# Designs tried in a protein design run: designed miniproteins, single chains, continued (5). Part 1

Scores and structures below are computed, not measured.

Each design is a single chain, and the fold is of that chain. pLDDT is the mean over its residues in the fold that is shown.

## One batch from the design tools (miniprotein)

Design m16001
Fold by ESMFold2-Fast:
Structure m16001 (fold): chain A 74 residues (1-74)
Amino acid sequence: MIDEETLRKAVENLAELFEKGLFSEEDIERMARLDRDAPPVVLPGSSPTAVEIGRLFAEMLAEAARLALERRKK
């Protein structure tokens, strides 16, 4: 199980990478909507664990992108 502290550290590390200017603002904005615009597709035969891991990655990436965008505004 991925704990809340591990998820927060992953989000912070991803936000730092976005802030370093490795990605365009458009790419970061696109990633910030990843959990909203394109929810994970559940394929027939996918394990519940695989689906959950995919969802968590999308959520972490979107959260990190949103955090980086907020830090750029302020």
Scores: mean pLDDT 67

Design m16002
Fold by ESMFold2-Fast:
Structure m16002 (fold): chain A 74 residues (1-74)
Amino acid sequence: MKSRLDVEITDATHDNGRISLSLHLSKDSEENIETIRSMFKVLKNQGYTVESLSISGASEETREEILRIIEEMR
């Protein structure tokens, strides 16, 4: 990828198709939200489920949007 993104995966664990993620966002942006949405769609298409998510560096609005994306994947 040639695009610079302000999303960092600080921790990732995998247990029998269930993934737990810790993400750091340096900026609240629609681009970061779309990156996370795309990532979750790829994981779902590969048969994985995001069981838990911790987010730092983001606003409450951005966290709620990301949590909504995860809920849609259940």
Scores: mean pLDDT 70

Design m16003
Fold by ESMFold2-Fast:
Structure m16003 (fold): chain A 88 residues (1-88)
Amino acid sequence: KEEFFKEIIEEMVKRFGTVNPVEKLLEAAERLKELGYPLEDIIELMVRSLYHDHKDVDFALEILDKIAEKFGNTERVERLKARILAAA
């Protein structure tokens, strides 16, 4: 289930990465949260896919800021931002 879920997120990042993907990724995060997936797991998978596949630090930070705005700024969001910046 987790492996299949990761595959879906990776496919979404690849597909939406060409056309204003931040809003589409936020919509997906909201739907996944409604399905009972922990927000922290959703954030981790999206950020890892964005950073690992695209090496786009600015885009990963933008999606984290939008997630914090929509769902609340958590320590997990700040921790992931710090990790991305340290790896840049």
Scores: mean pLDDT 64

Design m16004
Fold by ESMFold2-Fast:
Structure m16004 (fold): chain A 72 residues (1-72)
Amino acid sequence: LMAEVEELIAELERLLRRAVEARAAGDRETWRRLGAEIRELSQRIHELMAQLSPEDQAAVLQRLEAILAELA
């Protein structure tokens, strides 16, 4: 389960970086499509996090916060 969550977080980071690149390039269609994929993946991560221990949930939240802060 934790390994699955980590794989999804890695994919989320890749999609977020691609979305930032698309936005910088003015590619609105790619940015919109990636936004939908990011939303679906975020929902999947949220659902799996409910099955983790409180300690593992905290670790995942810290990782997600770090990724979002880096890409802001």
Scores: mean pLDDT 80

Design m16005
Fold by ESMFold2-Fast:
Structure m16005 (fold): chain A 78 residues (1-78)
Amino acid sequence: MTVVRSEFRYGRVLSISEPTPDMTIRSLKIWKQPDGTDGLEIELELHDDGAPVQEFRVEIELEDGTRRTVTVTLRREP
């Protein structure tokens, strides 16, 4: 499970782009924080342990109705 924080307040996820075949995104949810800073909670499966870096985009509608694209970069742990 990976959690990505953002400075924006998230309303809902509109789309997820999966650019790599070696990773399956199981779920991606908006992680609500009491402090008003929202993030993304990402559950993923890595099919190939050899993949050093994975990148994908998430398009999000914020609570005020504006749209933002978040680029998520996952770096493999040593």
Scores: mean pLDDT 65

Design m16006
Fold by ESMFold2-Fast:
Structure m16006 (fold): chain A 67 residues (1-67)
Amino acid sequence: DRDEEVRRSIEEDLRRRYTEIAQEVSGLEGASYREAMEAMTPEQRRQVRERIERLREEARRRLEESS
């Protein structure tokens, strides 16, 4: 129960951060994740993917520490 609540909170934070990263890389303030990704070049999408992968690793670490 508690572990699932923590996991959900982390997943919600990650989704928000994904959008922020996509907006930053694309330069499209206020755009949704999808809109920002659609406006990106392949190189920019790779940059977003790399940053997201790093965030996922940090989230995994936080989940381990919260247990």
Scores: mean pLDDT 76

Design m16007
Fold by ESMFold2-Fast:
Structure m16007 (fold): chain A 71 residues (1-71)
Amino acid sequence: SVSDIRKLVSETLEKLETASKEEARELMKELAKKLKSLGASDDQILNILLGLADQTGLLSPEEVRKIVEEV
C-alpha cells in the first residue's frame, strides 16, 4: 500500500541521516528489495531512490541505477 511505502521511505531516510556512503548503498538496496516485494514498479523504485540520493548527497544517480538493476 501507499502507507507501507511511505513508512519504509521515512524509516530509510532516518537511517541515511547518520549513514556512511557504504551503509547508504546497503540501506538503498534493502529498501529497493522491500519496495519490489510490495509490488512497486522499477520506475517507482528508481524515482524513490533517486529522491533519497538527492536529499542526502550520499550516492550518485549512476550508483542508484546500479542498485535498482541488482534487485
Scores: mean pLDDT 85

Design m16008
Fold by ESMFold2-Fast:
Structure m16008 (fold): chain A 97 residues (1-97)
Amino acid sequence: SVSEKWGEQALKKIKSEKIRAFLEALSKYDKKLALDLAISAYLMEEQGIPEPVIISVIISSIPQTYGVDIDTRKLKDLILNGKSEEAAKILAEALKG
């Protein structure tokens, strides 16, 4: 789809290695969510929004969008510390409940 191609292009253009690694890992569990978040992250990066703020916005949007209870502080901390694959796995498991 056009949206899928846009998301894949956005993911490749993300300059933050931490955000890109997180979304690439997340795409193995939930491709649609990962690509939707990639579009948002890319657009925020193009506007000059700092990496920690982008991470905060995309992670905090998930409980609001999906109506799920997730430990947003833990996920943000993992991504900021380069544990992007661990963060993606924890989020994917939370979304299954």
Scores: mean pLDDT 85

Design m16009
Fold by ESMFold2-Fast:
Structure m16009 (fold): chain A 70 residues (1-70)
Amino acid sequence: MKEVVIASDEKEAKEAIEAGEKGGIVIGIGPKGSLGAMKAMELGGEGFLSLNRRSGDIIGDQYRAQGAKV
């Protein structure tokens, strides 16, 4: 199962980059989270941008349940 990380701040963005290096899925929220998601995509991970934490959590749960069906 691919790792799914939701990033909304600088700490979570770092975790997202690490997940991206492992080919995980990253959902970025807001400016700092979005930077993390974009960098994870540069490293070969899958990345998405979300409007807010709640939407990101819902999307993240769907991807975890579906094993990266996007």
Scores: mean pLDDT 64

Design m16010
Fold by ESMFold2-Fast:
Structure m16010 (fold): chain A 66 residues (1-66)
Amino acid sequence: SDSYIKNGDISGLENEKKKIQGERDTLRAMLPTLSPEARAVAEKTIAELDKQYDDITKNYNKLKSS
């Protein structure tokens, strides 16, 4: 569940977005250095992080416009 969502705590969501961006970018940067098996796992993790980032962005926009 999105435990990072707080009424009026937009900065908390901003920090969570930056954390997810950082982890996603780190995994992407590592892809060329990984084994095929590790790369497949990392790509799945990146896809999950992308989805989490989109969900957080939607919640951020709702709080910001409220």
Scores: mean pLDDT 77

Design m16011
Fold by ESMFold2-Fast:
Structure m16011 (fold): chain A 82 residues (1-82)
Amino acid sequence: MEELRKLGEQAEEEAKQLREMIKEGKLVPEEIPYYDKRIEHYKKQLEEAKKAGDEETAKKLEEAIKVLEEARRKMEELAKEE
């Protein structure tokens, strides 16, 4: 339970930072494998949060997953240029 709350806070912070990086064009294609692992991790944690009835953590994880997937797609676009 404490672990899920900590993950929710971390996911919220990560989503905010990623949104800023997307706006500033600071994404790098070399990080795609890292983001793939982060997305898988958060999807697993989202399932656990939903089973535990932790709606706040679930919302934070869903938002983080959405932002991570958006960042990953933009990185793929950059990778296709080279």
Scores: mean pLDDT 79

Design m16012
Fold by ESMFold2-Fast:
Structure m16012 (fold): chain A 83 residues (1-83)
Amino acid sequence: KLTVFAGVEVTSFEPKEGPVGTIIKITGKRLDHPDLKVYLGDKEAEIVKATDTEIYAKIPEGLKGEVDLIVSDQVIGKYKVTD
């Protein structure tokens, strides 16, 4: 079944855990859209680099424990903020 929203497709992300300031790699398609935003829980993550197939996003300060990773209004998975 087609589960793609607005042409943005996420296939995976790594790492699954790390402290604030960790750079996560999100892999997919059409990830270089200028209006695309990444959220961890209720916090917007800084996009440090974006390509058509990859986003590198920094875990924002103020987060603890398991949070939802949200890309283009879609919950992709859970990330565990350590420390």
Scores: mean pLDDT 77

Design m16013
Fold by ESMFold2-Fast:
Structure m16013 (fold): chain A 84 residues (1-84)
Amino acid sequence: VSKEKLERETRIGLLQIQKSVNLKLAEKEKDTNPEAAALYQQAAELLDKAIEYLKEGDFDKAEELLKQAQALSAQGEALIAKKK
């Protein structure tokens, strides 16, 4: 129980950091790369849902949403890279 609680709290903390990073990237890119900014915003929203599933103990659904959020972040990064 205590070990499972610590693991869940650690995962939630890591997802909160990833959400913060995606929101900062969305803010940074909103004027120059609005399409990439929208993808980062969507990634942050999926991370919020993943955090809620972790709080409910659904690790599998949380991992699925995390992978989707990471894919959206990668798409945003690729759009920015194509302009360089």
Scores: mean pLDDT 83

Design m16014
Fold by ESMFold2-Fast:
Formats: sequence, C-alpha cells, structure tokens
Structure m16014 (fold): chain A 75 residues (1-75)
Amino acid sequence: MQKEQQAGEAYYKASMYIGLARRAAKTDEAKKLVDEAQKLLTEGGRAGSDGDIDKALELFKEAYEKALEAIRLAQ
C-alpha cells in the first residue's frame, strides 16, 4: 500500500514536470530530454502494470530528474 501510493505520487509529479518542461523547451537538446523523460514515464507505467512497483518508482524518479534537467537547460 505505502509503496503503491508513493509510486502514484511519483508518477503525477513526473508527469506534471514533464508538462512544464515541454512548455519551457525551446532547443533540440531540451526537447530531447523531455522525450527521454516521457519514455521513462511510459516504461515506469509498464513496470507498475507488471507489478514491479520498485522499478516503477525508480523509473518515475528518473523521468522527474530528466524533466528538471530540461527545465534548467531552457533557462
């Protein structure tokens, strides 16, 4: 239960920041990081669907970090 709640929160946080990064991205480099973050979010969703909550959580965290990197490059 606790890990499933954490994975859900991590998913929403990553998804929200990917949306922010998408709006901020003006360069091909920043857009590439947004695409990488989106792929990680999708892979995390699949891991969660397969019951691998720990892997889903790790992938959602990586997606969030890539989205933050894209936002920093867009400054």
Scores: mean pLDDT 84

Design m16015
Fold by ESMFold2-Fast:
Order: sequence, then C-alpha cells, then structure tokens
Structure m16015 (fold): chain A 72 residues (1-72)
Amino acid sequence: VKSGDNEVSKEVLEEMKKAAEKKGIKFIKGTKVDENSYKISGDAYNDLTKIGKIIKEAEKNGYKEIVYEKEL
C-alpha cells in the first residue's frame, strides 16, 4: 500500500495550473511546442516561484498552453 508519497509537489503544481486556467492557460506535460505554447526552462524546474512568474509572462504574451518536459 503506497499512496501520497509525492503528493505535495503535485498539489502545489495543481494550484498553479488552476490559477493559469483562470487566465485561459493550461499546463501540458510533453515536448510539443507551438506559437501558442510556452516552454518551461530547466532552471524553473527547481523553483516553483519561477513557475508563477512564467504564468504571468505566458498570459502577457497570449499563450494558451505552458509545456513542461520534466516534473516540476
């Protein structure tokens, strides 16, 4: 029986994702990037505060999606 081992990290990310959705932006895990997609930098994977800043930048530039390749 194994549950909730890495739940905290996902919960924080989910809150950020929800805030982004209010602005019309969704978080997508993958490698596909388009003009409507903002790719998260490697530095941001170690700093959730930078993720929040990325959401603001994506909103300002009219992006519809924020794409990340690795877990945040």
Scores: mean pLDDT 69

Design m16016
Fold by ESMFold2-Fast:
Structure m16016 (fold): chain A 82 residues (1-82)
Amino acid sequence: MKLSPEVLEAETLAALADMYLGLADVFEKQGRKEVAKETYEKAIELYKEALDLLQKNPDAPQEFIDRVEKGLKEAEEKLKEL
């Protein structure tokens, strides 16, 4: 199967977004609300970029799209709580 370069880029962006989401949770637990907020905002940006790339590619796995959408929703919900 030949994955488009854009799908591979989306995988990298999603992985980076997952990392920022995890870091933001750590900062929130430490009471660093401002840093947590900035880190959640970065995760949201990366998830949105990944989702845009995946939605433009018909060969993108639906399971991957669903996973990125879930991560985006979690980051957005967390940001609203801050």
Scores: mean pLDDT 84

Design m16017
Fold by ESMFold2-Fast:
Structure m16017 (fold): chain A 71 residues (1-71)
Amino acid sequence: LPPLLDLVRRAIAEATGLELSDDEVLLLMQMVGRGASDKEIAERLGISVATARRLKRAVLAAVREYERLAA
């Protein structure tokens, strides 16, 4: 199976076109994992709420797909 981080990075790029650093991807994953709102993610990364929503959905979809494939 591909690493979770690679799946998340691909999902973010496809959903938003953003080139996030590894540190930004890890921060985003931690925020999503702890249940951060779209607004919290937007404020932390300095992006719009709409972009934050797309990022959050991309991360959640990638994590769910990884868990499904790993089961």
Scores: mean pLDDT 80

Design m16018
Fold by ESMFold2-Fast:
Structure m16018 (fold): chain A 62 residues (1-62)
Amino acid sequence: SVKERAEEILKRIDELKSKAPPELQPMIDAARQLAKRALETGDERVLEAAESLVDYIEKKLK
């Protein structure tokens, strides 16, 4: 469900926030806001935006 996927993304975001440099923190905060909105509204498009941003940030930390 969108709710379960949003909760999983929020967990990934918390992990990223603890290890990411200051330069990436604004993007992590943006991803967190999108994931929180998806959790509150059930909007799959908002969830997909959050997932895409998290994937982008994870790629930058590689």
Scores: mean pLDDT 84

Design m16019
Fold by ESMFold2-Fast:
Structure m16019 (fold): chain A 100 residues (1-100)
Amino acid sequence: SLKEEMEKELEKNWPLVEEEAKKTFEYMLTLSEEEQEKLLEAQIEAVKNNPKLTPEEKELQIEFYKKAYEAVKAKDLEKFLEIVKEYAKRAIELRLKKEK
């Protein structure tokens, strides 16, 4: 039931998350493929070097960035939004496990 409550909160907040995700996608499309790859590498290294993240949180964030950048490269907004929503759901699940 707590997972269902968090999913309902995500659905309520999704229009705002989707708007911000669309803005991010549009910005990323202004970058060259080389600039996108350089930014991805920098973000992955930042995640790896963050001592506040658990190994599971690091793996989830790295997977998210790789998938998100592939969707940008493909110019697939619908796929990008699906990836953002899936990341949000999985992040909720990891947070709930950490609070036990």
Scores: mean pLDDT 83

Design m16020
Fold by ESMFold2-Fast:
Order: C-alpha cells, then sequence, then structure tokens
Structure m16020 (fold): chain A 107 residues (1-107)
C-alpha cells in the first residue's frame, strides 16, 4: 500500500537524520543521509517525495531544538521533549540520548 511505503520511507529518513546528527554531522550531511535512506526504502515517486520531506522536516526540527536549547530554562526543556518525541517516533533511543546531551551543552 502507498501509505505503508510512505511511512517506511519517512521513518528510514528520520532514523538516518537522527543518527547523523547524534554523531555530530552538520545539517547538510544529516539531510543527505536522510534522503539516501528514503531512496533505499522508497519504491514509488510518491514514497520518495514523502521520505525526502521527512528528512527536511527532521533537520528543521533539530535546528529549532538547538535554537531553543541555547535559551536555557523552559527553552531547553521544550527542546529535550521535542527530541524525545522524534526519537520515540523513529525508535532511536540511543541517538536521542546523544542529541539531548548536545542540547544540554548548548544551554
Amino acid sequence: ALAAEQEAAARAAMRAVLRAAADGQPPEDARAAGIAAAREAAKSPEALAYGEAAADATVSALEGAEALAKEGGAGLETALRAVDSLTALAEEPEAGEKLKERLRALA
């Protein structure tokens, strides 16, 4: 089913972005990793487009979390919750812990 292919491509893209970011790769490299994962998972143009959009959205969410974390206090707390939500959806708890450690260092 197209919906199942779109979900698979999106999750593959999200996982790749989160892992790359957790390893300290810059946003452009994390996005490229996400797009590559989407291409491997997708068998239709629609699923590929969905996966590429998921890679872009995940990179943007992480950039927003970094901006919030730099504010400290409530901003940091919101950023940590956002990472927990992304890593729960992608099923990447180890990447989530590394990302939260990086965010705490920015505050």
Scores: mean pLDDT 87

Design m16021
Fold by ESMFold2-Fast:
Structure m16021 (fold): chain A 98 residues (1-98)
Amino acid sequence: MVSLASRLSTRQLRALYELVLRLGKNVTSEDLVKVLEEQGVKVESRETAEQIAQQLLGLVDQYLVDHSLSPADIARLLGISQSSASSLLRHVRELRES
């Protein structure tokens, strides 16, 4: 899987993270498209937004399954606090379970 860090800037990843925090399990591909467009990323289709969402979930899954990324690594990658990174993991889990 291509790293989100190499495809998206830290600022763009943070915007997606903040969206997930606000909407929780109600986040949609359309919401992701809007946030990405506001950050200057041209998104032509819902499929592109879903691919980015899947890559973000894959990054979190890599942490949960392989422990390849600690909360500190995620915090550093996204430019957020470790507490916020832990909250992201919780919200992503809720999205997967619901």
Scores: mean pLDDT 57

Design m16022
Fold by ESMFold2-Fast:
Structure m16022 (fold): chain A 94 residues (1-94)
Amino acid sequence: KPVPSLEQQLRTASTIAALLAHAMRENVLTEEGAQQLVDMFVEELADASPEQRKAAVETLERRMEEFFKENPDIPEELKEIARKMLEELRKRLE
């Protein structure tokens, strides 16, 4: 597989953020679903440099934090699932 460009990696982070936001709005986000998104994100970044992985994770974290700020009505249980997903991403991509 060709190494994904930084633009492709940031696009992937944006897509994952959008999918996560949609799942939370629809009240269908599960721990299993979040784990699948983590696995997908890690696989896409497997061949990326440490700097590229950091940029992608920071992009996802920033978009999720902004989503939570703009959507305070999202249940805390779903926000907690998303936060745990982000923590696992940091651990797996460090």
Scores: mean pLDDT 77

Design m16023
Fold by ESMFold2-Fast:
Structure m16023 (fold): chain A 70 residues (1-70)
Amino acid sequence: MSKSELVREAGREGLSAEEAARKGGVPKEVVDAAREAVEEGDPRVERVLERAPEADIGTAAAVLGLVLAE
């Protein structure tokens, strides 16, 4: 499963932004922003997340949040 799919699945499984942030060690704001971008289908997301570290949902969210901040 891709990293963007993992972030979407976390949302569907009812993981709160706080729970995802706790697992990945990232702020809730970054997780929220990443989840919103994945839901919107930003085409940059998939390519960035393919280079992300191994699949912790919070880590994927952090990587995506960093890309969106630029």
Scores: mean pLDDT 54

Design m16024
Fold by ESMFold2-Fast:
Structure m16024 (fold): chain A 94 residues (1-94)
Amino acid sequence: MTEEEKKARELVIEAARKLQDIIDQNPSVEEAYEAARRILDETVEKMKELNLSDELKDRVFAALEGLLRHLATELGIPQERVDELLAEFRKKLE
């Protein structure tokens, strides 16, 4: 595993922990959505700082999509709201 791949993996692990903290706090749907959005925005900025390759950006995005869909299932966030967050995240990575 390269140093770049290791950093990408560490970003996913950090995001996963933060998203799990949201589930553990059992917030309202709106609070969960805004907290998830902040975590995604922080992750985008860190990805830009690390100058990740497009392949690694896609892998991080795929991992975060899975994590967001899990959070949505646990907290009852509508699928449409998750799709909105993922679309916003994808645009920021382009």
Scores: mean pLDDT 82

Design m16025
Fold by ESMFold2-Fast:
Parts: sequence; structure tokens; C-alpha cells
Structure m16025 (fold): chain A 75 residues (1-75)
Amino acid sequence: MSPAEELLQEFRELLEAGKLTMEDVERLIARARTLPLPEAARLLHEMVALAQESPTTSEELIARLREAAAEAFAA
């Protein structure tokens, strides 16, 4: 799998397990930022979409992901 696919899979597994924390979000954002900008922006947007579909994900985690996605897209 590509690095982006691996990150997205790890994120999905954490969401499904109800184990996603702010520390995990920051770690995944940092890893996404090592990818080329177009890939990082797409990955972060997909992570936002997945988090929004989860009824148990806190608004704080979603807001942080949205901020990171917006920054990556603007760059």
C-alpha cells in the first residue's frame, strides 16, 4: 500500500475502535505532512470526512483535522 493508504487505514481502525485521541490526530497530521502536498491535502480531507461520519468523534478532534486540511490545501 502507499504511505497515504497506510495512514488512512490506521486512522480508520482507530476511529472504529473508539480509541482516537488528540495525540493520535497530531501524530497522523505530522506523518501526512511528510507526503507531497497534493497527497497530504487529499489524505487530510478524507480523514475529516471519516471523522465527521463517526458519531462518537469529538468536535475538537474534527476541528483540528479541518485546520490541518485547510493549511495543506492553501499551501
Scores: mean pLDDT 79

Design m16026
Fold by ESMFold2-Fast:
Structure m16026 (fold): chain A 71 residues (1-71)
Amino acid sequence: SGEEEARRRDEAVRGSHVADAIPAIKESLVERGKLNEKQVEALDKAEEELRRNPDMPVGESLKILSKAIEE
């Protein structure tokens, strides 16, 4: 079920893993023309915040990432 899969991801994926993924996500989205300068800056700030909180649960980490993309 989706809840079991999400729970497994929460146990396996933390802030450090999300932070490590941000540069690749940023590069991919910039290459596709899907990010403006504000979103790039917001993603850089999100990466910094997640690296300061490497054990942050994936749910909270993804909220930070989503807010950066919404800028």
Scores: mean pLDDT 71

Design m16027
Fold by ESMFold2-Fast:
Structure m16027 (fold): chain A 90 residues (1-90)
Amino acid sequence: AEELLRRAAELARRAGEVAGEPEGGERAGRAVESLIEHLDDEAFLERALAAAEEDIAAAPAELAVSPVPEAVRLAAEAARLIREAMREAL
């Protein structure tokens, strides 16, 4: 789970860089890394899993309207890694 979350954090940072929001990407990366500190909290993991699944489900519609489709693709891949990490930890 931890390695998947670290990879997801890196993708979140890259998504921010591609979108022209590197500070936003850094905040998103830190938020993903904070999930590592909560891997023992089942209720937190269930909410994180639900959020990641919603992000993945929303990605095709966001990709269709986004001015920066590459950032949407990177963020969607980060969400998939978060989903895998949460399922592994639950």
Scores: mean pLDDT 80

Design m16028
Fold by ESMFold2-Fast:
Structure m16028 (fold): chain A 71 residues (1-71)
Amino acid sequence: MLTVYLPKDTSVEEAAEIARFYAGKATLVIYEDTLKRLEKEFGFKAEKLNKRVYKLTLPDGSTVTVIVVKP
């Protein structure tokens, strides 16, 4: 499956656009701070599947798999 890495300097607005584009198409690798800001600022919902893997649900109901990186 295609994996897309979001650099640490990716803005939350850019991360939201990337998540919308790759929903159902790829797994995203993002930093924990970016995930928390997507939840707080954009209304995304994160469901923990295992140690580092989350199912991220977008406001439109689409989903994307996310691997979370800690600093």
Scores: mean pLDDT 83

Design m16029
Fold by ESMFold2-Fast:
Structure m16029 (fold): chain A 77 residues (1-77)
Amino acid sequence: MTEIEKLGALIMALFEEGYISGSDIQSFQQDITQNHYNVIQISQHVGQVFQSQGVPTSVVQSYSDQYGLSDDVQSSL
């Protein structure tokens, strides 16, 4: 599993729990497909959205650890 796939698993888990919206997911998909963001750039945008939506840091950390996100990606969130 790539870091982008692991980050996608985190995003989908938070969406299923109701922390983020479908429009947030569409914006992340656009960052990858149209803007060609690397994993650090997408992680920074994802982290900004999580903060704006009030996602608890403990929830983000728990899923990051569960999906085995790298320290570089976790630091960028």
Scores: mean pLDDT 83

Design m16030
Fold by ESMFold2-Fast:
Structure m16030 (fold): chain A 80 residues (1-80)
Amino acid sequence: GKVGPGGAGFAAEKVMERTGISPQAAGDAGFGTALGSNMGGVKYGGEIGGRMAQKASGADPDLVAEAATEGGILGGGSPE
């Protein structure tokens, strides 16, 4: 799916909501989700966002990836 800047914001919000990590780390995850979704869909974006959040905050990358994928879909991205 295609996720624009709005999708990055929704991904960041969901990551913060689900994991309680800092807004900065959640923002990094959101941007990673938008970048990855342009290459391999929202799920791939979620994985990229999860890795970025883990590097920034030590959060569980699987949980962050799930939350970022959910937020990316809410921001207008398709599940693929």
Scores: mean pLDDT 67

Design m16031
Fold by ESMFold2-Fast:
Structure m16031 (fold): chain A 85 residues (1-85)
Amino acid sequence: DVAEELRALFNSLLPLFESLSSTKEQVLEKLFLFLDLLREHFDLPEETVEEYRKRIKEAIEKGDFESLREIHIEAVALAVDRRFA
């Protein structure tokens, strides 16, 4: 179930958001995997996925790890809304 996969991935990212100072590559990898799951299973428009990729890269470049967590939460909410809309 994609919803279970997204929840598991979300939960796996929470500890990383709390300890992000040394693991930028690991965070980027997991967030991009999450976006790939949204693209594959929720049929999100390419433009929407690319907007999230852009925001994630910008937040990582700025070292704004709180924004990364907020972006991830927003993407989960979007996926849930799309599934139940």
Scores: mean pLDDT 69

Design m16032
Fold by ESMFold2-Fast:
Structure m16032 (fold): chain A 57 residues (1-57)
Amino acid sequence: SKEELKELVLKALRLVGELVDAEIEYRRTGSEEARRKMEELEKQIKEVLKQMKELEA
């Protein structure tokens, strides 16, 4: 539905913001935790984009 697509778009934008924050932390500290968080956020973003494409089918 249109509301489901809107929710996924907002979720993707939030995840991108978190990814930027994690990248800034990783660049500053070299933290293994920040690196793992980036990897997890990248996976979540890819999943949301896939769900968005399925809703448009």
Scores: mean pLDDT 85

Design m16033
Fold by ESMFold2-Fast:
Structure m16033 (fold): chain A 63 residues (1-63)
Amino acid sequence: AAQHQANMDAATAESQELAGPLKPVAREATREAARIPDGQLRADYIGSRVAEEIKRVRAERAA
């Protein structure tokens, strides 16, 4: 019970912290992807950009 609550709190805190830095990256990736006519490639591009930013934020938080 206590461990489950701690895990939930940590996941919620990480989600909230990521929301800030991810918003501008998601907007930029969406603008860049607008030139891609294929919907699947466009989604993959946006997803990869967001995933890369998540890795960057996690690395900074580990320092």
Scores: mean pLDDT 69

Design m16034
Fold by ESMFold2-Fast:
Structure m16034 (fold): chain A 87 residues (1-87)
Amino acid sequence: ELEEVLERAVAIALEWLRKQGLLSPEREELVRESVRRIAEEHRRLHPDEPLNAERLGALAYTGVVLREIGDEIQEELKKEQELKKKL
């Protein structure tokens, strides 16, 4: 049952990524890792609360999207710094 909840959460997050045109093998792996980590942390901090597949999927999707935005900002800053060094 626990594994079924985790697989549903992954499926939900992947469907959101697909709808936004963000689905890739790398992001699929990040979603799977994020769902597992979030579920483990939830069970550690809130053992009396049941895992919700929709909530886990939404959190994993949001985390992956925020990470991608952060990586894009970091890459643009890197490009700007390299251009300044060449001038």
Scores: mean pLDDT 76

Design m16035
Fold by ESMFold2-Fast:
Structure m16035 (fold): chain A 61 residues (1-61)
Amino acid sequence: SKKAIIMKATIEKLNLVGETTDEILALRKAGGSEEEIEEVVKRMKEEIRKIDAETNEKLSK
């Protein structure tokens, strides 16, 4: 169902945000640069875009 597709995508995005937050905290603890943190955030945004694109494709069928 369309609702199940949307719910799964939402859970995947929430998990990705959680994983990214943990990665940022680990980088800060290791003395990572602001640029390294920005790259991690950029990667997260790109993965969210892919999830949204795949979800929209499934919903259009």
Scores: mean pLDDT 87

Design m16036
Fold by ESMFold2-Fast:
Structure m16036 (fold): chain A 71 residues (1-71)
Amino acid sequence: FDARLEKIKKLAEPEFKELNEETKKKIAEMDKKKEHSRENAIKFTAEELRRIGDILDKAIAEVKKEEEELK
């Protein structure tokens, strides 16, 4: 389990780092535009969750591909 999780983490880590920087930038932009409505916050959160899901799906698919090649 840990080895598989470690591979997923390594594959996802650079994309999560990039996502974190993008999130900080978007929050700063929202602050500048005063777009602090709850509707905007909900949409922003949903978008971030989708991106996290995409990153994890890609990492899982890559690990699965490696596992199939080792079988």
Scores: mean pLDDT 71

